# Designed miniproteins, single chains, part 38

Each design is a single chain, and the fold is of that chain. pLDDT is the mean over its residues in the fold that is shown.

## One batch from the design tools (miniprotein)

Design m1292
Fold by ESMFold2-Fast:
Parts: structure tokens; C-alpha cells; sequence
Structure m1292 (fold): chain A 97 residues (1-97)
């Protein structure tokens, strides 16, 4: 059996990933471009949040993802790269207590 602390962490990881996936699917039902726009906007919001908290390394990483995603012609690659960064940011905040 996994320790209860690890189990709680796994549930939080699953919830974060599922919530983001649901938001992407809802946007994609409108159009693929709306899903990309949502991902770019979310990265921008998280960059500002990290910067406001003084987390300059995380803000710089999010900015690099933001710039990269905007230059991509592939909707699939843009969503995959942005989603990885968004989930990673949310996971990093779970351990910041």
C-alpha cells in the first residue's frame, strides 16, 4: 500500500490534469483555434502570477513556452507543449507549502 500522503498527492495530480483537459475539450468543441487561444492565455496568466510571487525562474520558463507556442503552426504541438507547462506549474504549487 502506498503511504496516505502519496495517495493524496496522486489524487491532486489527477484532478489538476483532468480539470485542464476538460477546459481544453470545451474550447476545442467551439474550434481548435479557441483551444490554442485558451492555452496561450493560461500560460500568460501563470507567467504573471509567478512573476508577481517573485518566482522569476518559473516566470521565465512560462514566457519561453508562451513565445514558443505562439510561433507553432501545429495546433496539436501547441496544445501539448502548453498543457505540459500548465500542469507542471500547478504541480509545483502543490509542493510550495
Amino acid sequence: ESPMKDFATMLEIAEIANEWRKRLMEANELSPDKAVDLAIREIGDLEKEASDEGDTETAANLRAVYDSVQKLQSVDRAIRIASKAIVQYRLSRLNKK
Scores: mean pLDDT 77

Design m1293
Fold by ESMFold2-Fast:
Structure m1293 (fold): chain A 98 residues (1-98)
Amino acid sequence: SSMSDEERREELERLLKLLQEALANLKAGDLLGVEIQLGMIRIMRGISKLMNDGQLYSHFNSAGSALSEAIRLAKQGQYDQAIAILEQQLAQLQQQLA
């Protein structure tokens, strides 16, 4: 069975909220919070793979990669670069949902 366009939109809206919370945690310097959000995105990516939804998997995979890179940069003190990566990822997802 294929996921409906409505169900996929709901999952992408959940991803948007997770990324917004990750950005807020990153701006607050709460790297543990950002790592928790990354863990949730990785679980959702795994579920999308089990559901055989390649489009949804691609979105969670891209978001997870962006969060991983943002955490790496933040740990190096490169917070402005880390924030910019998450803001770009959010803007791309928001454009797709509009």
Scores: mean pLDDT 87

Design m1294
Fold by ESMFold2-Fast:
Structure m1294 (fold): chain A 86 residues (1-86)
Amino acid sequence: PSEEVVEEIERLVEEARRALRAGDLERAKQLLEKMTELYLSVEKDPKIKAGIEKLYEEALRALEAGDLAGALNYAMLLLQDVKERQ
């Protein structure tokens, strides 16, 4: 991914972390959706895309169950993956 994509995902992850800390679950959900859409727009490997879509569904389930750490772990996973590919 480009430097601009990495920086945008980093910004979205930081905003999601703040939303989760504030208990703003609707905002956190919107941020997880935005970072996932951005990631999928630049990923070319269909197996990686399918894996990320599965993890995203699990992160949304975690968020609905009040497992904020699960949602945050997903966001951190996306950020780590894009940084490792730059």
Scores: mean pLDDT 83

Design m1295
Fold by ESMFold2-Fast:
Structure m1295 (fold): chain A 70 residues (1-70)
Amino acid sequence: MTKLLDTYSKVGKDGNLHTVQLFERDGTLVARYLVTDANGNVLRHEEKEGEEEALEFFRRQKERIDRESG
């Protein structure tokens, strides 16, 4: 079962929607980074699994989104 724990998204300077999600999938933490265009096409999709890897990835992508959306 997949459970969404946190999500953060902003439109970047490139005009694309940048989203990072933290979720639990069958007892494992997963962080996902997505970039989607105005038509809903997925331009980038990255995932990290594991408690430390997912939390660090989520934090780093959230910081990146803030820098690229300023």
Scores: mean pLDDT 82

Design m1296
Fold by ESMFold2-Fast:
Structure m1296 (fold): chain A 80 residues (1-80)
Amino acid sequence: KEELWKELEELAKEGSKLAEELADNPSVEIARKLKEIAEKAAEVAKKLVELDPEDEEAKAALEQFEGAIELAEELVKKYS
């Protein structure tokens, strides 16, 4: 479980760097990378929820990253 949280933290940091880069230099390639990172993070968060369904932090993380996937997909369409 702790390894999954560490993986989620690393994915969140990568996503933040890509979001900053996208703000400075908008591109469909960066938007696609953001979507990929968000999808991986959502998968990890889902596994955390499956391991402990009462973990509110894991549930919140899952909802956040599912929202990030939706946003990233919209950005991919915008820059395509």
Scores: mean pLDDT 81

Design m1297
Fold by ESMFold2-Fast:
Structure m1297 (fold): chain A 88 residues (1-88)
Amino acid sequence: MARERAREALLETIMEEEGFSEEEARKAIEESPGGGRLLSELRIAVEKGLLSLEEAARLLAEYFGIPVAEARAILTGAPVAEVEAARA
């Protein structure tokens, strides 16, 4: 499943960048208020080629409960507030 693969790649990224154990990496994701940690780690995973943009967008969409298109915009650095303002 793409979701499980994305989650494993995210855990590997956190473990390599932060020096965390797999258990610590999972706890850091779960305890991140507002998903800020999840967002930064997903961006790093995409930059390193561990995750495709689509896989990262799907995982972020599941975490925040938002559409994949919106999650993709967030990952590419588009300001969500400006996108919503443009929709009027």
Scores: mean pLDDT 63

Design m1298
Fold by ESMFold2-Fast:
Structure m1298 (fold): chain A 95 residues (1-95)
Amino acid sequence: SKREEARERMRKVVEENKPKIRAAIDAGDYQTAYDLALETAREMNDIVSELLGKPKLPGGLIDSLALRILYAVDSDDEKALERTIDEMIELSERY
């Protein structure tokens, strides 16, 4: 399904960006870590918007998802990363 394709592509983006976010956190550079998490959330939103044919989510929701990504990477919480991917799909379908 388009939802499963979106989930797989978003997971790939998270996997590619997670080590960069982790490196910024380990360096104590939380501004760069947040900026990378925000970029990750925007790329995920682009994927979901294109595949589901829905408008992109508003900036406030993207900021919220970016903070969840940042916290999940900082906490080494893989389940929280998966929940963020699922929430991106659900929000895009509702919007």
Scores: mean pLDDT 87

Design m1299
Fold by ESMFold2-Fast:
Order: structure tokens, then C-alpha cells, then sequence
Structure m1299 (fold): chain A 87 residues (1-87)
């Protein structure tokens, strides 16, 4: 389930797999498949409030780069997730 996937992602990002998991989720937001992009956005929205503050900067630079995307869904997801990080 999405809740189980989000819980696992939180554990990995708070641990030694942080960079790998963040990279994978950002790659999914760039996917040509709309359902994959929507799933990644939903996971990131669940994950961001639950990860350690020190890990949140790993998402900031990649998400800001996604704001330059020609895909409206990707831009809107990146904006929403950045708001959750930066308040």
C-alpha cells in the first residue's frame, strides 16, 4: 500500500539510504508515465512531514530544479512538496 511504501521510505531516508531513495523518488516525478508521477508526489507528501529536519535539504535542490519542468503536474507537485519542507 502507499502507506507502507511511505513508511519504508521514511525509514530509509532517515538512515543510510537517504540519497538513493530521494534520487529514486525525484526520478519518478520526472517519469513520462503520469500514474508514476502522481504516485511519487503522493509518497513525497506523506514522507516529507515525517523525515528528520537534517534530511529535508536533500529534497530542496532537486525539487527546485523540477520547477523548471515543462510538465504542469511535476511543477505543481514540486511546489506543494517544497511548501511542506520550507513552510
Amino acid sequence: SIEEDAEEAVKLINGERAELVVQRLIEFLRSPNKKVREYAAEILKLVVPRIKEEKKPLLIEPLKELLKSPDKLTVEAAEEILKLIEE
Scores: mean pLDDT 83

Design m1300
Fold by ESMFold2-Fast:
Structure m1300 (fold): chain A 55 residues (1-55)
Amino acid sequence: MSEILQKAINGDKEAQEKFKKFLKETQNLSDEESQRILDTTKKSVEVGKEAAREL
């Protein structure tokens, strides 16, 4: 799961689809909710990378 999430965050469309499918099947989430979780996670990672560049 973590490897799929990491690839999805890095822009791998296949990994993004697999991650959304996993959320839909495991958590009974809608496509919109799964996409929102992915987008929020990507934004959090980008903020972390930006902070690391300042150090």
Scores: mean pLDDT 72

Design m1301
Fold by ESMFold2-Fast:
Structure m1301 (fold): chain A 77 residues (1-77)
Amino acid sequence: DREKLIELGRKALEYLEEAQDRIIELSKTDYEKAQKLAEEFDKRIRETLEKLDKISDPLERYEFLVKEAEKILEEIK
């Protein structure tokens, strides 16, 4: 179902955008910590993309993406 895939994609994007926003806000008060979190964010995104390449089912792929995006947000906060 294309609509489910689009919704999952949007949800993942929302989590990732919130994580980036948290890093930007932190940079206003603690630039060094924000830089370290930005590097960790980039690393987690790359690892997630590598794992996605191993998932052939589109629904499972997007569900995995949402789960990992949520974990990234929780670790950044």
Scores: mean pLDDT 85

Design m1302
Fold by ESMFold2-Fast:
Order: structure tokens, then C-alpha cells, then sequence
Structure m1302 (fold): chain A 75 residues (1-75)
């Protein structure tokens, strides 16, 4: 389902952020954002993208984690 792909993308984004791979993290967050209609998950994914763009990987990981939690609630 689209929701399962959104979750997979969000989990990939978290791993990329943990590895310091900024461009890959942004692309994965944007992919997750395009695959979900959940408004809370979308908010966390957008905040995560902004955090990566600021170079704040710790905050990016926290937002990706919150997005993953919201997406899991919808499975």
C-alpha cells in the first residue's frame, strides 16, 4: 500500500540522517511526504526536511521518528 511505502521511505530517511547523508535524507523525506495523506505525519516530515536543510541532523532524526510513529498508527 502507499502507506507501507511511506513508512519505508520515512525509515530510510531516518537511516540516511543518522549517516549524515543530507541529500538522500531529503529525497527520502520528500518521498514519504508524497506517499502519505496523514496530516500529523506530513507536518513531521516537512519539519524533518527543514531540519536537514539547516544541518540539524539530531532534529531531523527526531522528526523522522515521530513521522514513523504516526504512520505505524495508520497501518
Amino acid sequence: TKLQFALQAAEAAKRYAEQGLLEEAIRALEAALSLTTDEKAKRYLREGIEAVRRGDLEEAIRYATRAIEELKKKL
Scores: mean pLDDT 88

Design m1303
Fold by ESMFold2-Fast:
Structure m1303 (fold): chain A 95 residues (1-95)
Amino acid sequence: MKKRELLERIKELIEQLKAETDLAKQEQLVEEIGELFGEFVSLLSPEDQEKFFQEMRKIQEETKSRLDELSDKDLVLDYLERLYEVAEKIAKESE
C-alpha cells in the first residue's frame, strides 16, 4: 500500500469515528486507526520515523494538558486528527 492510500483510509476512519455513537464501535475504530498509523510509520525512513515520533510526543503532551477541558471522545479525536496532519505532511515531503 502506498503512504497516500494508507492516509486516505485513516482519514475515512477518523470521519467515521466522529459520527459514531456506539462506544464499542468507537473503541474498534480507534484500534484500527492505531494499527494503520503503525503500518504508515513502518513505511517511513528512519529520519521520518523520528520526526513522526517527536511530533506525536508533542501532541500527546498538549492533549494531556487539555484533559479537564474536553470529553474523552473529543480528546481522542483531537489527538488523532493532529497526528494525521503530521503523517500527511511527512508523506507529502517524502513524495
Scores: mean pLDDT 80

Design m1304
Fold by ESMFold2-Fast:
Structure m1304 (fold): chain A 107 residues (1-107)
Amino acid sequence: SARIRALLEEALAAIEAGDRERALACVDELLALGLEAIAAGDLATVKEVADALLELMEAAVEAGDLEVAEACLKALRELLRAAPDDRELIAYLIGRVLRALGLLLEA
């Protein structure tokens, strides 16, 4: 999705600039898109949002911004909680949450 890519690029730039408020706003918009995709049955878009949130979390941890990192983890957990009983999607989201937890524990 062009929208997901644009939000990811904006959030990455915000993290690099130390603009936490803008980064958190982008995380909230990504979560909203992911939840909308779940409601629409668009599992491909849910996976794209989860990947974007994990990339943002990696960047936030590297920048030392634990508030943005925690927001990304919370968003990933919210997607997992809202996910339908789709085995592939659930396994994908669990994988992203586990990677995110590993990053936070090593930070």
Scores: mean pLDDT 88

Design m1305
Fold by ESMFold2-Fast:
Structure m1305 (fold): chain A 72 residues (1-72)
Amino acid sequence: ELNEKIQKIKEAIDNKDFDKAIELAKELFEEAEKNNDLVSMMLARHMLLEVRRAAKEAGDEESAKKAEEALK
């Protein structure tokens, strides 16, 4: 399940669908937080950092800011 969720986030990043990637990563973080799953929380935050990086590299500053906001 976790690997499948991370794979979907990576697919969204590869497709430059950063809004979807942010949404999926936020959902993963919220689910992990409710379950006290620290590993999945770390992975969700790592995915948000990856979205921010990929968006900046693509010149999508708006999506990069959204990912940054989601990390707070």
Scores: mean pLDDT 83

Design m1306
Fold by ESMFold2-Fast:
Structure m1306 (fold): chain A 95 residues (1-95)
Amino acid sequence: PSEEELDAEVQLALVEIAASIAINDAKRGNEKGAVEGVKLFEKVADQLAATGSPEALREAAEIARYVADQFEKSGITEAAKLAREVADRLEARAA
């Protein structure tokens, strides 16, 4: 694998970690933490987009949709909306 492929894999792992933290905050009723978590994984996803990997961007979009579904189940509607918007943007970047 190239350094670019390794960088994409590392950034994707960071997206998964940020998503896990955000979901945990939502399950605890921490709506502010969930919103900040979405902002954090969007920032990491922007770094992932810079690697130019469409496959990694699609996987990050799937993670964002999963996060949105978990937020809805926890009643954190605003964070769920933001997570869906992030997923839509990532899918658009993946073309």
Scores: mean pLDDT 79

Design m1307
Fold by ESMFold2-Fast:
Parts: sequence; structure tokens; C-alpha cells
Structure m1307 (fold): chain A 86 residues (1-86)
Amino acid sequence: EKIENLKRAAKVYKEEAENAKRLSDKWTQKANDYLTAAQKALDAGDVATANELISKANDYISRKNYLDGQAKKLEELAKKYEEEVK
């Protein structure tokens, strides 16, 4: 039945979006930890160490942004399928 298939798809996309958000939160924490360490290095005058830590933070920010984009797409798909049921 078409309605049951749409409801099942919406549920799967919601679960995938929540998983992406959970992983994004983890990478956000890693990025923030590196940015905090970079600020401490800058406060100590160690620009070279700060730049290395900022580079590592930017890698995690890129990964986080990718997951945020995927979560948004999955949420939009879930909402679309939920609206098609009503």
C-alpha cells in the first residue's frame, strides 16, 4: 500500500537524520576542543602550534558541515513523505 510505504520511508529518513546529527555533534565537540587549544597557544605566543590546531579544527568543521547538510536533506525528505500521507 502506497501510504504504508511512504510512512516507512519517512521513518527511515528520520532515523538516518538523527544518526547524522549525533555524529555531527561529536565532530563539533572535537573541532571546539582544537579551537580552544589553538586559542591557548595564541595566548602563549605559539602561532605555529595554533595554526596546526586550527587546521585540525577546520577538518572536523568540514566533516560536521557535510553531516549537517545530509541531516537537513534527510529531514526534508521525511517531511515530504509525511505530508504526502496527509
Scores: mean pLDDT 84

Design m1308
Fold by ESMFold2-Fast:
Structure m1308 (fold): chain A 82 residues (1-82)
Amino acid sequence: SFIEKLKKLAEELGLDIPPDFFDVYAKGKSEEEAAKIFLKAIANQFGIKLSDETLEQLARKLLGVKNPDELLSLIKEAVEKE
């Protein structure tokens, strides 16, 4: 599932996200909304402030991300634009 993909990405990146985070905050949400919630959690962990517009664009791109390196590149590009 998409939620399992996000859990795996969080684990592979060593993110400080509770194991039940996605079950609590992403349950019943669309894939795009779940991706947006995940990206907000990452931004908060690294002290990065992203606009809502940037988060929406990143969420859509995250649907196509297959590994942690692609995710890191995507976040870096977004931070450099803010």
Scores: mean pLDDT 73

Design m1309
Fold by ESMFold2-Fast:
Structure m1309 (fold): chain A 116 residues (1-116)
Amino acid sequence: MEAREVARRLVEAAETSPTPIERFRRLAEILAEHPELDGLAALYRGAALILEGLETGDKEKIEKGAELVVAHAGHELGELAEKALETGDKEYARKLAELVEAEVDGWLAAMREALA
């Protein structure tokens, strides 16, 4: 698939998704179609699991999501994910999800500019 078409599908999925959880899930699904982007797909699946676990009170989903972030994110997000796993404190999981959302928003802004 051509990079421009992937970017277009990612921007459309993000803008048409009704919730942050659905947004991360749809982004992860599109990225998972491309083996070279599997790490980024896993990171967004992790973020979706954390947000879903926070919404439903499911600690196993938060832990699973944090494990994916530890494996695939950079140092700062990895440290925050480790703290969420060690403490079980929902505040660390919430901060982690907020930082991943901020990264996605920055990335989507860059994609929109590239598609202009």
Scores: mean pLDDT 74

Design m1310
Fold by ESMFold2-Fast:
Structure m1310 (fold): chain A 84 residues (1-84)
Amino acid sequence: GDAEAQALGDRLAPEIRALAAEAESRGGEAVRALQRTVARANVEMLALAGKLEEQVPRLLEELRRQRDEEGARILEEAVEELKR
């Protein structure tokens, strides 16, 4: 539920912040690693909240509108990994 999603978010926040700092300093693959970690965390939190099927299509539509094809692919990969 929402409480479990919030708890997961709180637990992952320090790790995401560390990856964000690395992405800002290094760029390149560090930015991609951050994007994948954030996508996986978001997908897991949405699944725990029972909002995965409602919110993922909306996020994909927004990424496509922004012409972020790589971001859309990363999000789709995170959803597929959750289902494994």
Scores: mean pLDDT 77

Design m1311
Fold by ESMFold2-Fast:
Structure m1311 (fold): chain A 104 residues (1-104)
Amino acid sequence: MEIDELIEKIKSAKSLEELYDILVEFARRAGAPYELPDEKTPERAAAAFLQYVGALYGPEYTQRVAEKIQALLAEMRARGLPEDEQFEKLKSLIIEILNELKKK
């Protein structure tokens, strides 16, 4: 598991598209089932991250992570945030979760 490499790559991501591509690559490397969606949205980036967590930490821990991410996605949707702000908030939450995962 190359969690430090993943954190570094996410920190360097400048767009939702780059974040999505990074998360998909690491989900695939972790052996998660992968289906390439045509549309790269915050919801799809979150789904790729949850596949990564599920492959490495199993369903119970993935559910806890999913609850945090779903809460953020619901807040962003309710507030009508622009894509750039959604990207920055999602990126920050994913980095926070990955740093917690490093301790387990």
Scores: mean pLDDT 78

Design m1312
Fold by ESMFold2-Fast:
Formats: sequence, C-alpha cells, structure tokens
Structure m1312 (fold): chain A 78 residues (1-78)
Amino acid sequence: MVDDLEYIAKKAEEGADPQEIIEQLENLITFLRQAAPEAVQAAVLPLLERAKEAAEKGDMKSAVELLREAARTLRELL
C-alpha cells in the first residue's frame, strides 16, 4: 500500500498520463473501501479522493503532494 502510493506519485512526477494515474487511484480507493479498517479509510480516503480530483483537473503537482501525504499518513497508522 505505502509502496503503491509512492510508485504512483513517482510515475506522476515523471510525466505519466493523467488518465493512467486516475485509474490507479480509483482502484486503490475501491480496495481501501472494501478491505481497510475504518480508521485508515477515514484518514487516507479523503487524501486519495483529492489527489484524483487534482489529476482530473490536470494539477499533477497537487496530486503528487496529496499522494505523498497519503503514503506518510498510512505509514504512521501501520
């Protein structure tokens, strides 16, 4: 999970297609809603939803920053 978030952030920084980043975020959001504890969902899902919204607007810098914040938050909860 943390490694997945850091990998997506790295791809976004390297100029990956925003649509690919959005699809990866949608898959992670779906997985977390189905499998993660409520505390993890409450802390991480809002950051991932905001990252997805930023990517949809073409704001990849904000998307990367939000993904890294989500990875840091998840690391602190584990």
Scores: mean pLDDT 82

Design m1313
Fold by ESMFold2-Fast:
Structure m1313 (fold): chain A 68 residues (1-68)
Amino acid sequence: MSDLEQRRQLARDAVRALVEKYPDRSDEIHLIVGEVYQRSLREGWSTEQFREELARALKEAGIPVPEV
């Protein structure tokens, strides 16, 4: 897969897993993941950098991401 497709898949997988575990925080999860994903497209981040920044944003919001 391309790096872009890998990032898109990671974003989808993160949203799915987190929303399943924290459905009451669904709107917040979608907003955070969406913002980081859009930022990664604008800045041209790699999949690895996207993953690190996504984990950081979720951690700052108090959402645990041990499996992503």
Scores: mean pLDDT 76

Design m1314
Fold by ESMFold2-Fast:
Structure m1314 (fold): chain A 87 residues (1-87)
Amino acid sequence: LVEKGKAAAARGTAIAEETLAAAKAGKASLTAAIGGLLTAVGGAIEAALLYEKAGYSKEEALELGDKLGAAGIEAGREAVRIAAANE
């Protein structure tokens, strides 16, 4: 469960980081950038749910999921900011 949670957050982060690279290159639409952000958020939520199932408290699981997803969520937010500024 812990490893599956880490993998979920890592997948979301990778997609958000790819989306940010596309946004910086002027190749991401606002819709694509929002999709990248939502994917990173979804990965963080999946990680938190899997940590809770592994026996962590809800508060601990949310904090761990947030920590694992932080880089991807920040990349997604930046992708949205760049794409919005280009429209």
Scores: mean pLDDT 84

Design m1315
Fold by ESMFold2-Fast:
Structure m1315 (fold): chain A 117 residues (1-117)
Amino acid sequence: EKFLEQAKALTDDPELREALIELAKNGTPDSAARVEFEGYDARAGRRVRRTVDLYLSPEPPPESDDIKTAEAEVEDPAAGLRGRGTVKGKNLTDEQLKKMAEAAARVGVILGRREAA
């Protein structure tokens, strides 16, 4: 519910909404994560950064030593676009964090493409 509302608030682009839904599928009901998206357009020399708090549990992630971080990067070299995803989460496995970071990197590519002028 909250996740879908956040997705709609970021953009009316259905591709971006689908990518954000894909990101959420990699968590569990007890999981909580903060996700950072970066998009880069090499041709325009522009970088776009967005941060979204994605809470899959009813409680926000507490600040603790158990918070794990994962990063992923996706490139579209033909278009000169790159996306990077950084996920900081609790109650997530390393595999789940990696998959979420990869999905976030795809969101970054979409954002970079849309913000590029």
Scores: mean pLDDT 62

Design m1316
Fold by ESMFold2-Fast:
Formats: structure tokens, C-alpha cells, sequence
Structure m1316 (fold): chain A 116 residues (1-116)
């Protein structure tokens, strides 16, 4: 669990650094700021990277929830998804992470949902 969570956190950090061009020292703070600023391209890139890494780790429920959250962000950016549906997708991703024992990932997802 700890090794899987470390790999998912690294995937979030790498995606954040690639899309922002900034060195990321606090992944939670960076994702919460992206949510507050409605930086949907950053949120989509991070969710897509985490979904891919979760799939490689055999965490299929986590990967599916992260992929659905990425689609919800994209839909909201395009005016096809409501704010309620977007927040729900992040809460669902947090619950999938919590069910997998990924408490740090789950906590970050909840804080991002609160910032949206």
C-alpha cells in the first residue's frame, strides 16, 4: 500500500511539473491551487497520469475513478458537466482511493473537491 501510494504521488508530482513548468514541493497545495484557479488542463493531466499509474499497479477501481474524474473535469471545461457532477467525481475518486488504503491520495482528492 505505502509503495503503491508513493508511486501515485510521484505520478501526480511529475504531471504537475510537466504541465506547470514549476518544481513541485507540495503536491496537495499545488492541486488545491489548480482547483481554486480552475486550471482544468492541469487537473485533467494529473488525473490522467494517476489513472495510468493506478492501472499499471493493478488498482483497477482507483484507475477507473481517476479516469472518470478526468472526464468530469474535461466535461465541465466544455460546459457538458455540472459543478455538482465534477465535485461528485472527485469524491468518488477519494472513496476508491480510501477503499484501496491510499489515505494520502484520498485526503488530497477531498481537499481538491472542497476547493472546486
Amino acid sequence: VEEAEAKLLEAEKVALEQVTGKKITDVEAALVEAAKNRDFDTLIAVKSAVAEEAYKLGLEDVADAERLAALAVKGFKEGKTTEEELVTAYRDAAQAAKNAGLDTIANIEEKVADAL
Scores: mean pLDDT 85

Design m1317
Fold by ESMFold2-Fast:
Structure m1317 (fold): chain A 82 residues (1-82)
Amino acid sequence: MKEELLERLSKVVKELAEKANEEYVGEETEDGTIKDVSGSVELDGDSLVVTTTVTAGETKTQTVRVPLEKAEEFIKKLEEEL
């Protein structure tokens, strides 16, 4: 059921990114005004790879690798942030 976990995490990450855009876009930081917050998820072997990008005066990207056996717990924790 790796496809189900990928879809669930992708949905949650997209919803969190949309909420972050609504809350933080226009906020002034040391890197300039926040213009965009995005997130994506891909399947890499037995892991889900989450990439989060924040664009202000400069683009900053963070990547988190989540093993499939931990994916359900990770997704549930993120769903609590929604």
Scores: mean pLDDT 79

Design m1318
Fold by ESMFold2-Fast:
Structure m1318 (fold): chain A 100 residues (1-100)
Amino acid sequence: MEELEKLAQSVAELVRAIFDGDKERARKAANELAEIAKSLGYDEVAKLFQEAAEGDRETMLEKLREALSLLPPEVRQAVERAINKARSEYFKERRKKLLE
């Protein structure tokens, strides 16, 4: 399950990079996701992540949503847990900055 854990962590990194507005980090994470998805046999998911890496922020979010919808339920659950953790950490940091 090494590649599944790597996939989940890379999706979390992509989500965090998108929220940070860091286009270069987001593009790198999307390219890593494309390679992981291809190695797992999810060719259509890999193509969507490649398109996300080449697009703007809105395109990246749309392609990420489409890619997640094509993943098997078990894989999606692991990815959703990683996304929820990344979002919680991001909003916690955001709240601290707003209170400065």
Scores: mean pLDDT 76

Design m1319
Fold by ESMFold2-Fast:
Structure m1319 (fold): chain A 68 residues (1-68)
Amino acid sequence: SMPHLTVTLTAGDEPVTLGDLLERELGIPREEAGKVAPAPADYVVSPGARVTVYVPEEYWEQVRAALA
């Protein structure tokens, strides 16, 4: 199995789908949400909720750039 980078995201003041949160904050396409998150892309994340995702190695450079 490939190693994973652990990232915790906090939702803002508005409800957002998990797929939109991952795309906006980390640049991970909605169709890849199932590889990194415990829920499908259309799952609604409540305001202020924390989501822990396990990013596969193929997205590490992109995620590091997004978080810099």
Scores: mean pLDDT 75

Design m1320
Fold by ESMFold2-Fast:
Structure m1320 (fold): chain A 97 residues (1-97)
Amino acid sequence: MPSAEELAEEAERLIKEIKKKTKLSDEELEEIFIEAMEEAKKENPEASPLELAEKAAEIFKEKLIKKYKLSEEEKEKLEKAVELAKEAYREVAAALQ
């Protein structure tokens, strides 16, 4: 079965493909993620770390799609990457309990 590390590696590979197509820098990607985290926290101040991360991932996805006008293929890759990242985070959270 895929480990949390394997799920994270697959998500990262998909994000790298999107970066290659959109020519996004690592700094731009990080800035969009920080904005998504800030919005998630503002809307859900009492959310658990897991809930906050999942909400931030959804906002991050929507911001990337809108800002870079991602094609359907790029959107599918991003959706898969976000889902894999959520699964990896849930695995880590479960292991730390």
Scores: mean pLDDT 77

Design m1321
Fold by ESMFold2-Fast:
Structure m1321 (fold): chain A 84 residues (1-84)
Amino acid sequence: MEEARRLREEALRLAAEAMRLSTPEQIAAAEKEGNAWLAKNPNASEDEKILQGLDALAKHGSPEASELAREAKRKLEEAKRLEE
């Protein structure tokens, strides 16, 4: 579906911008939390991994990066619903 594809592309663009606006220390904190989640969820799908990464970035990033990460998460969740 064209709509789902556009939402995925937009989510990835927003996620990249959130990382660009985050410091190396904030990214490292998000990565540490993401790795802990992956250890508990070894069979997670790529989408689930991305959604968890966005949650971690929203928690540890700057206010601006957190807003972009939350927006990216919403768009990815909508894309997943439309792909069904």
Scores: mean pLDDT 82

Design m1322
Fold by ESMFold2-Fast:
Structure m1322 (fold): chain A 100 residues (1-100)
Amino acid sequence: SSLKEKIKELLEKHKEAFLKFASTVVSEETLKELEKVLEEYIEKFLNAESVEEMKAYTEEAAKKIREILEKNGVSEEVKEAILNYLRIAGQEVIEEWKKL
């Protein structure tokens, strides 16, 4: 489980970096909604049994995050920045998971 511990640490690190960035560009209420989605999908990633499941979870998380940002009136430029960050982080986690 040392690889699972490494993946968990990587997910937590990306969550902290994401929330720090998002806190500068979205409201506190929006930030709380984003954090809840990230916590849900970190648990799903840790229990994923395949790369295909991790890819699916990345796209589901991206869709939920986009819906939250749109509901809260976030600009297109900020939405693109946030979603690009999420997808890059997801790819880094998937590449580490492939080494399992």
Scores: mean pLDDT 84

Design m1323
Fold by ESMFold2-Fast:
Structure m1323 (fold): chain A 70 residues (1-70)
Amino acid sequence: MEKQKLADEIRELIEQYREKVKDRRYSKLGFLDSSGKTLEQALDQLVKSGAPVETFRLLKESLRFLLESK
């Protein structure tokens, strides 16, 4: 139950992250795009493997930190 909610929240954050990458492509595209892909791959693997809720929480916190950094 909690895992599903966290996965959904993480997907929303990844969407926001990809939107921000477009605005920064002239300076940080390579770095931001690579980290975004890594996070998407990590989320997909965790969802498919049934990873513990703690792992989803860490991913969400990491994404929030990434989105908040300038």
Scores: mean pLDDT 67

Design m1324
Fold by ESMFold2-Fast:
Structure m1324 (fold): chain A 100 residues (1-100)
Amino acid sequence: SAEDAQRRATALQLAEIIKIVKEFADKLYELQKNGASVEERLKVIDEAIEKLKKLADASTDPVLRDYINKVIEGLEMLKELIAERPDLEIDKDLLVRAFS
């Protein structure tokens, strides 16, 4: 049914959001461990934002689109935090919890 198809699509998109966030958190954690530049760390956040924007554009569910946009806003705030506090070590598990 159309309802079953929509539920499946929403579940798949939610799984993709979680995947993007986990991949982002893993990449940011590795960059922090390796002493990467602020520019490199911000680039990883920008890549995650780009992936989420594409997912939001593909979404037909307005509630899911709103949720994705809130995750993007959180990542943009994280960019500001890293730019102001480049010395800050961010816990990978806290990142996943904050954005998933």
Scores: mean pLDDT 83

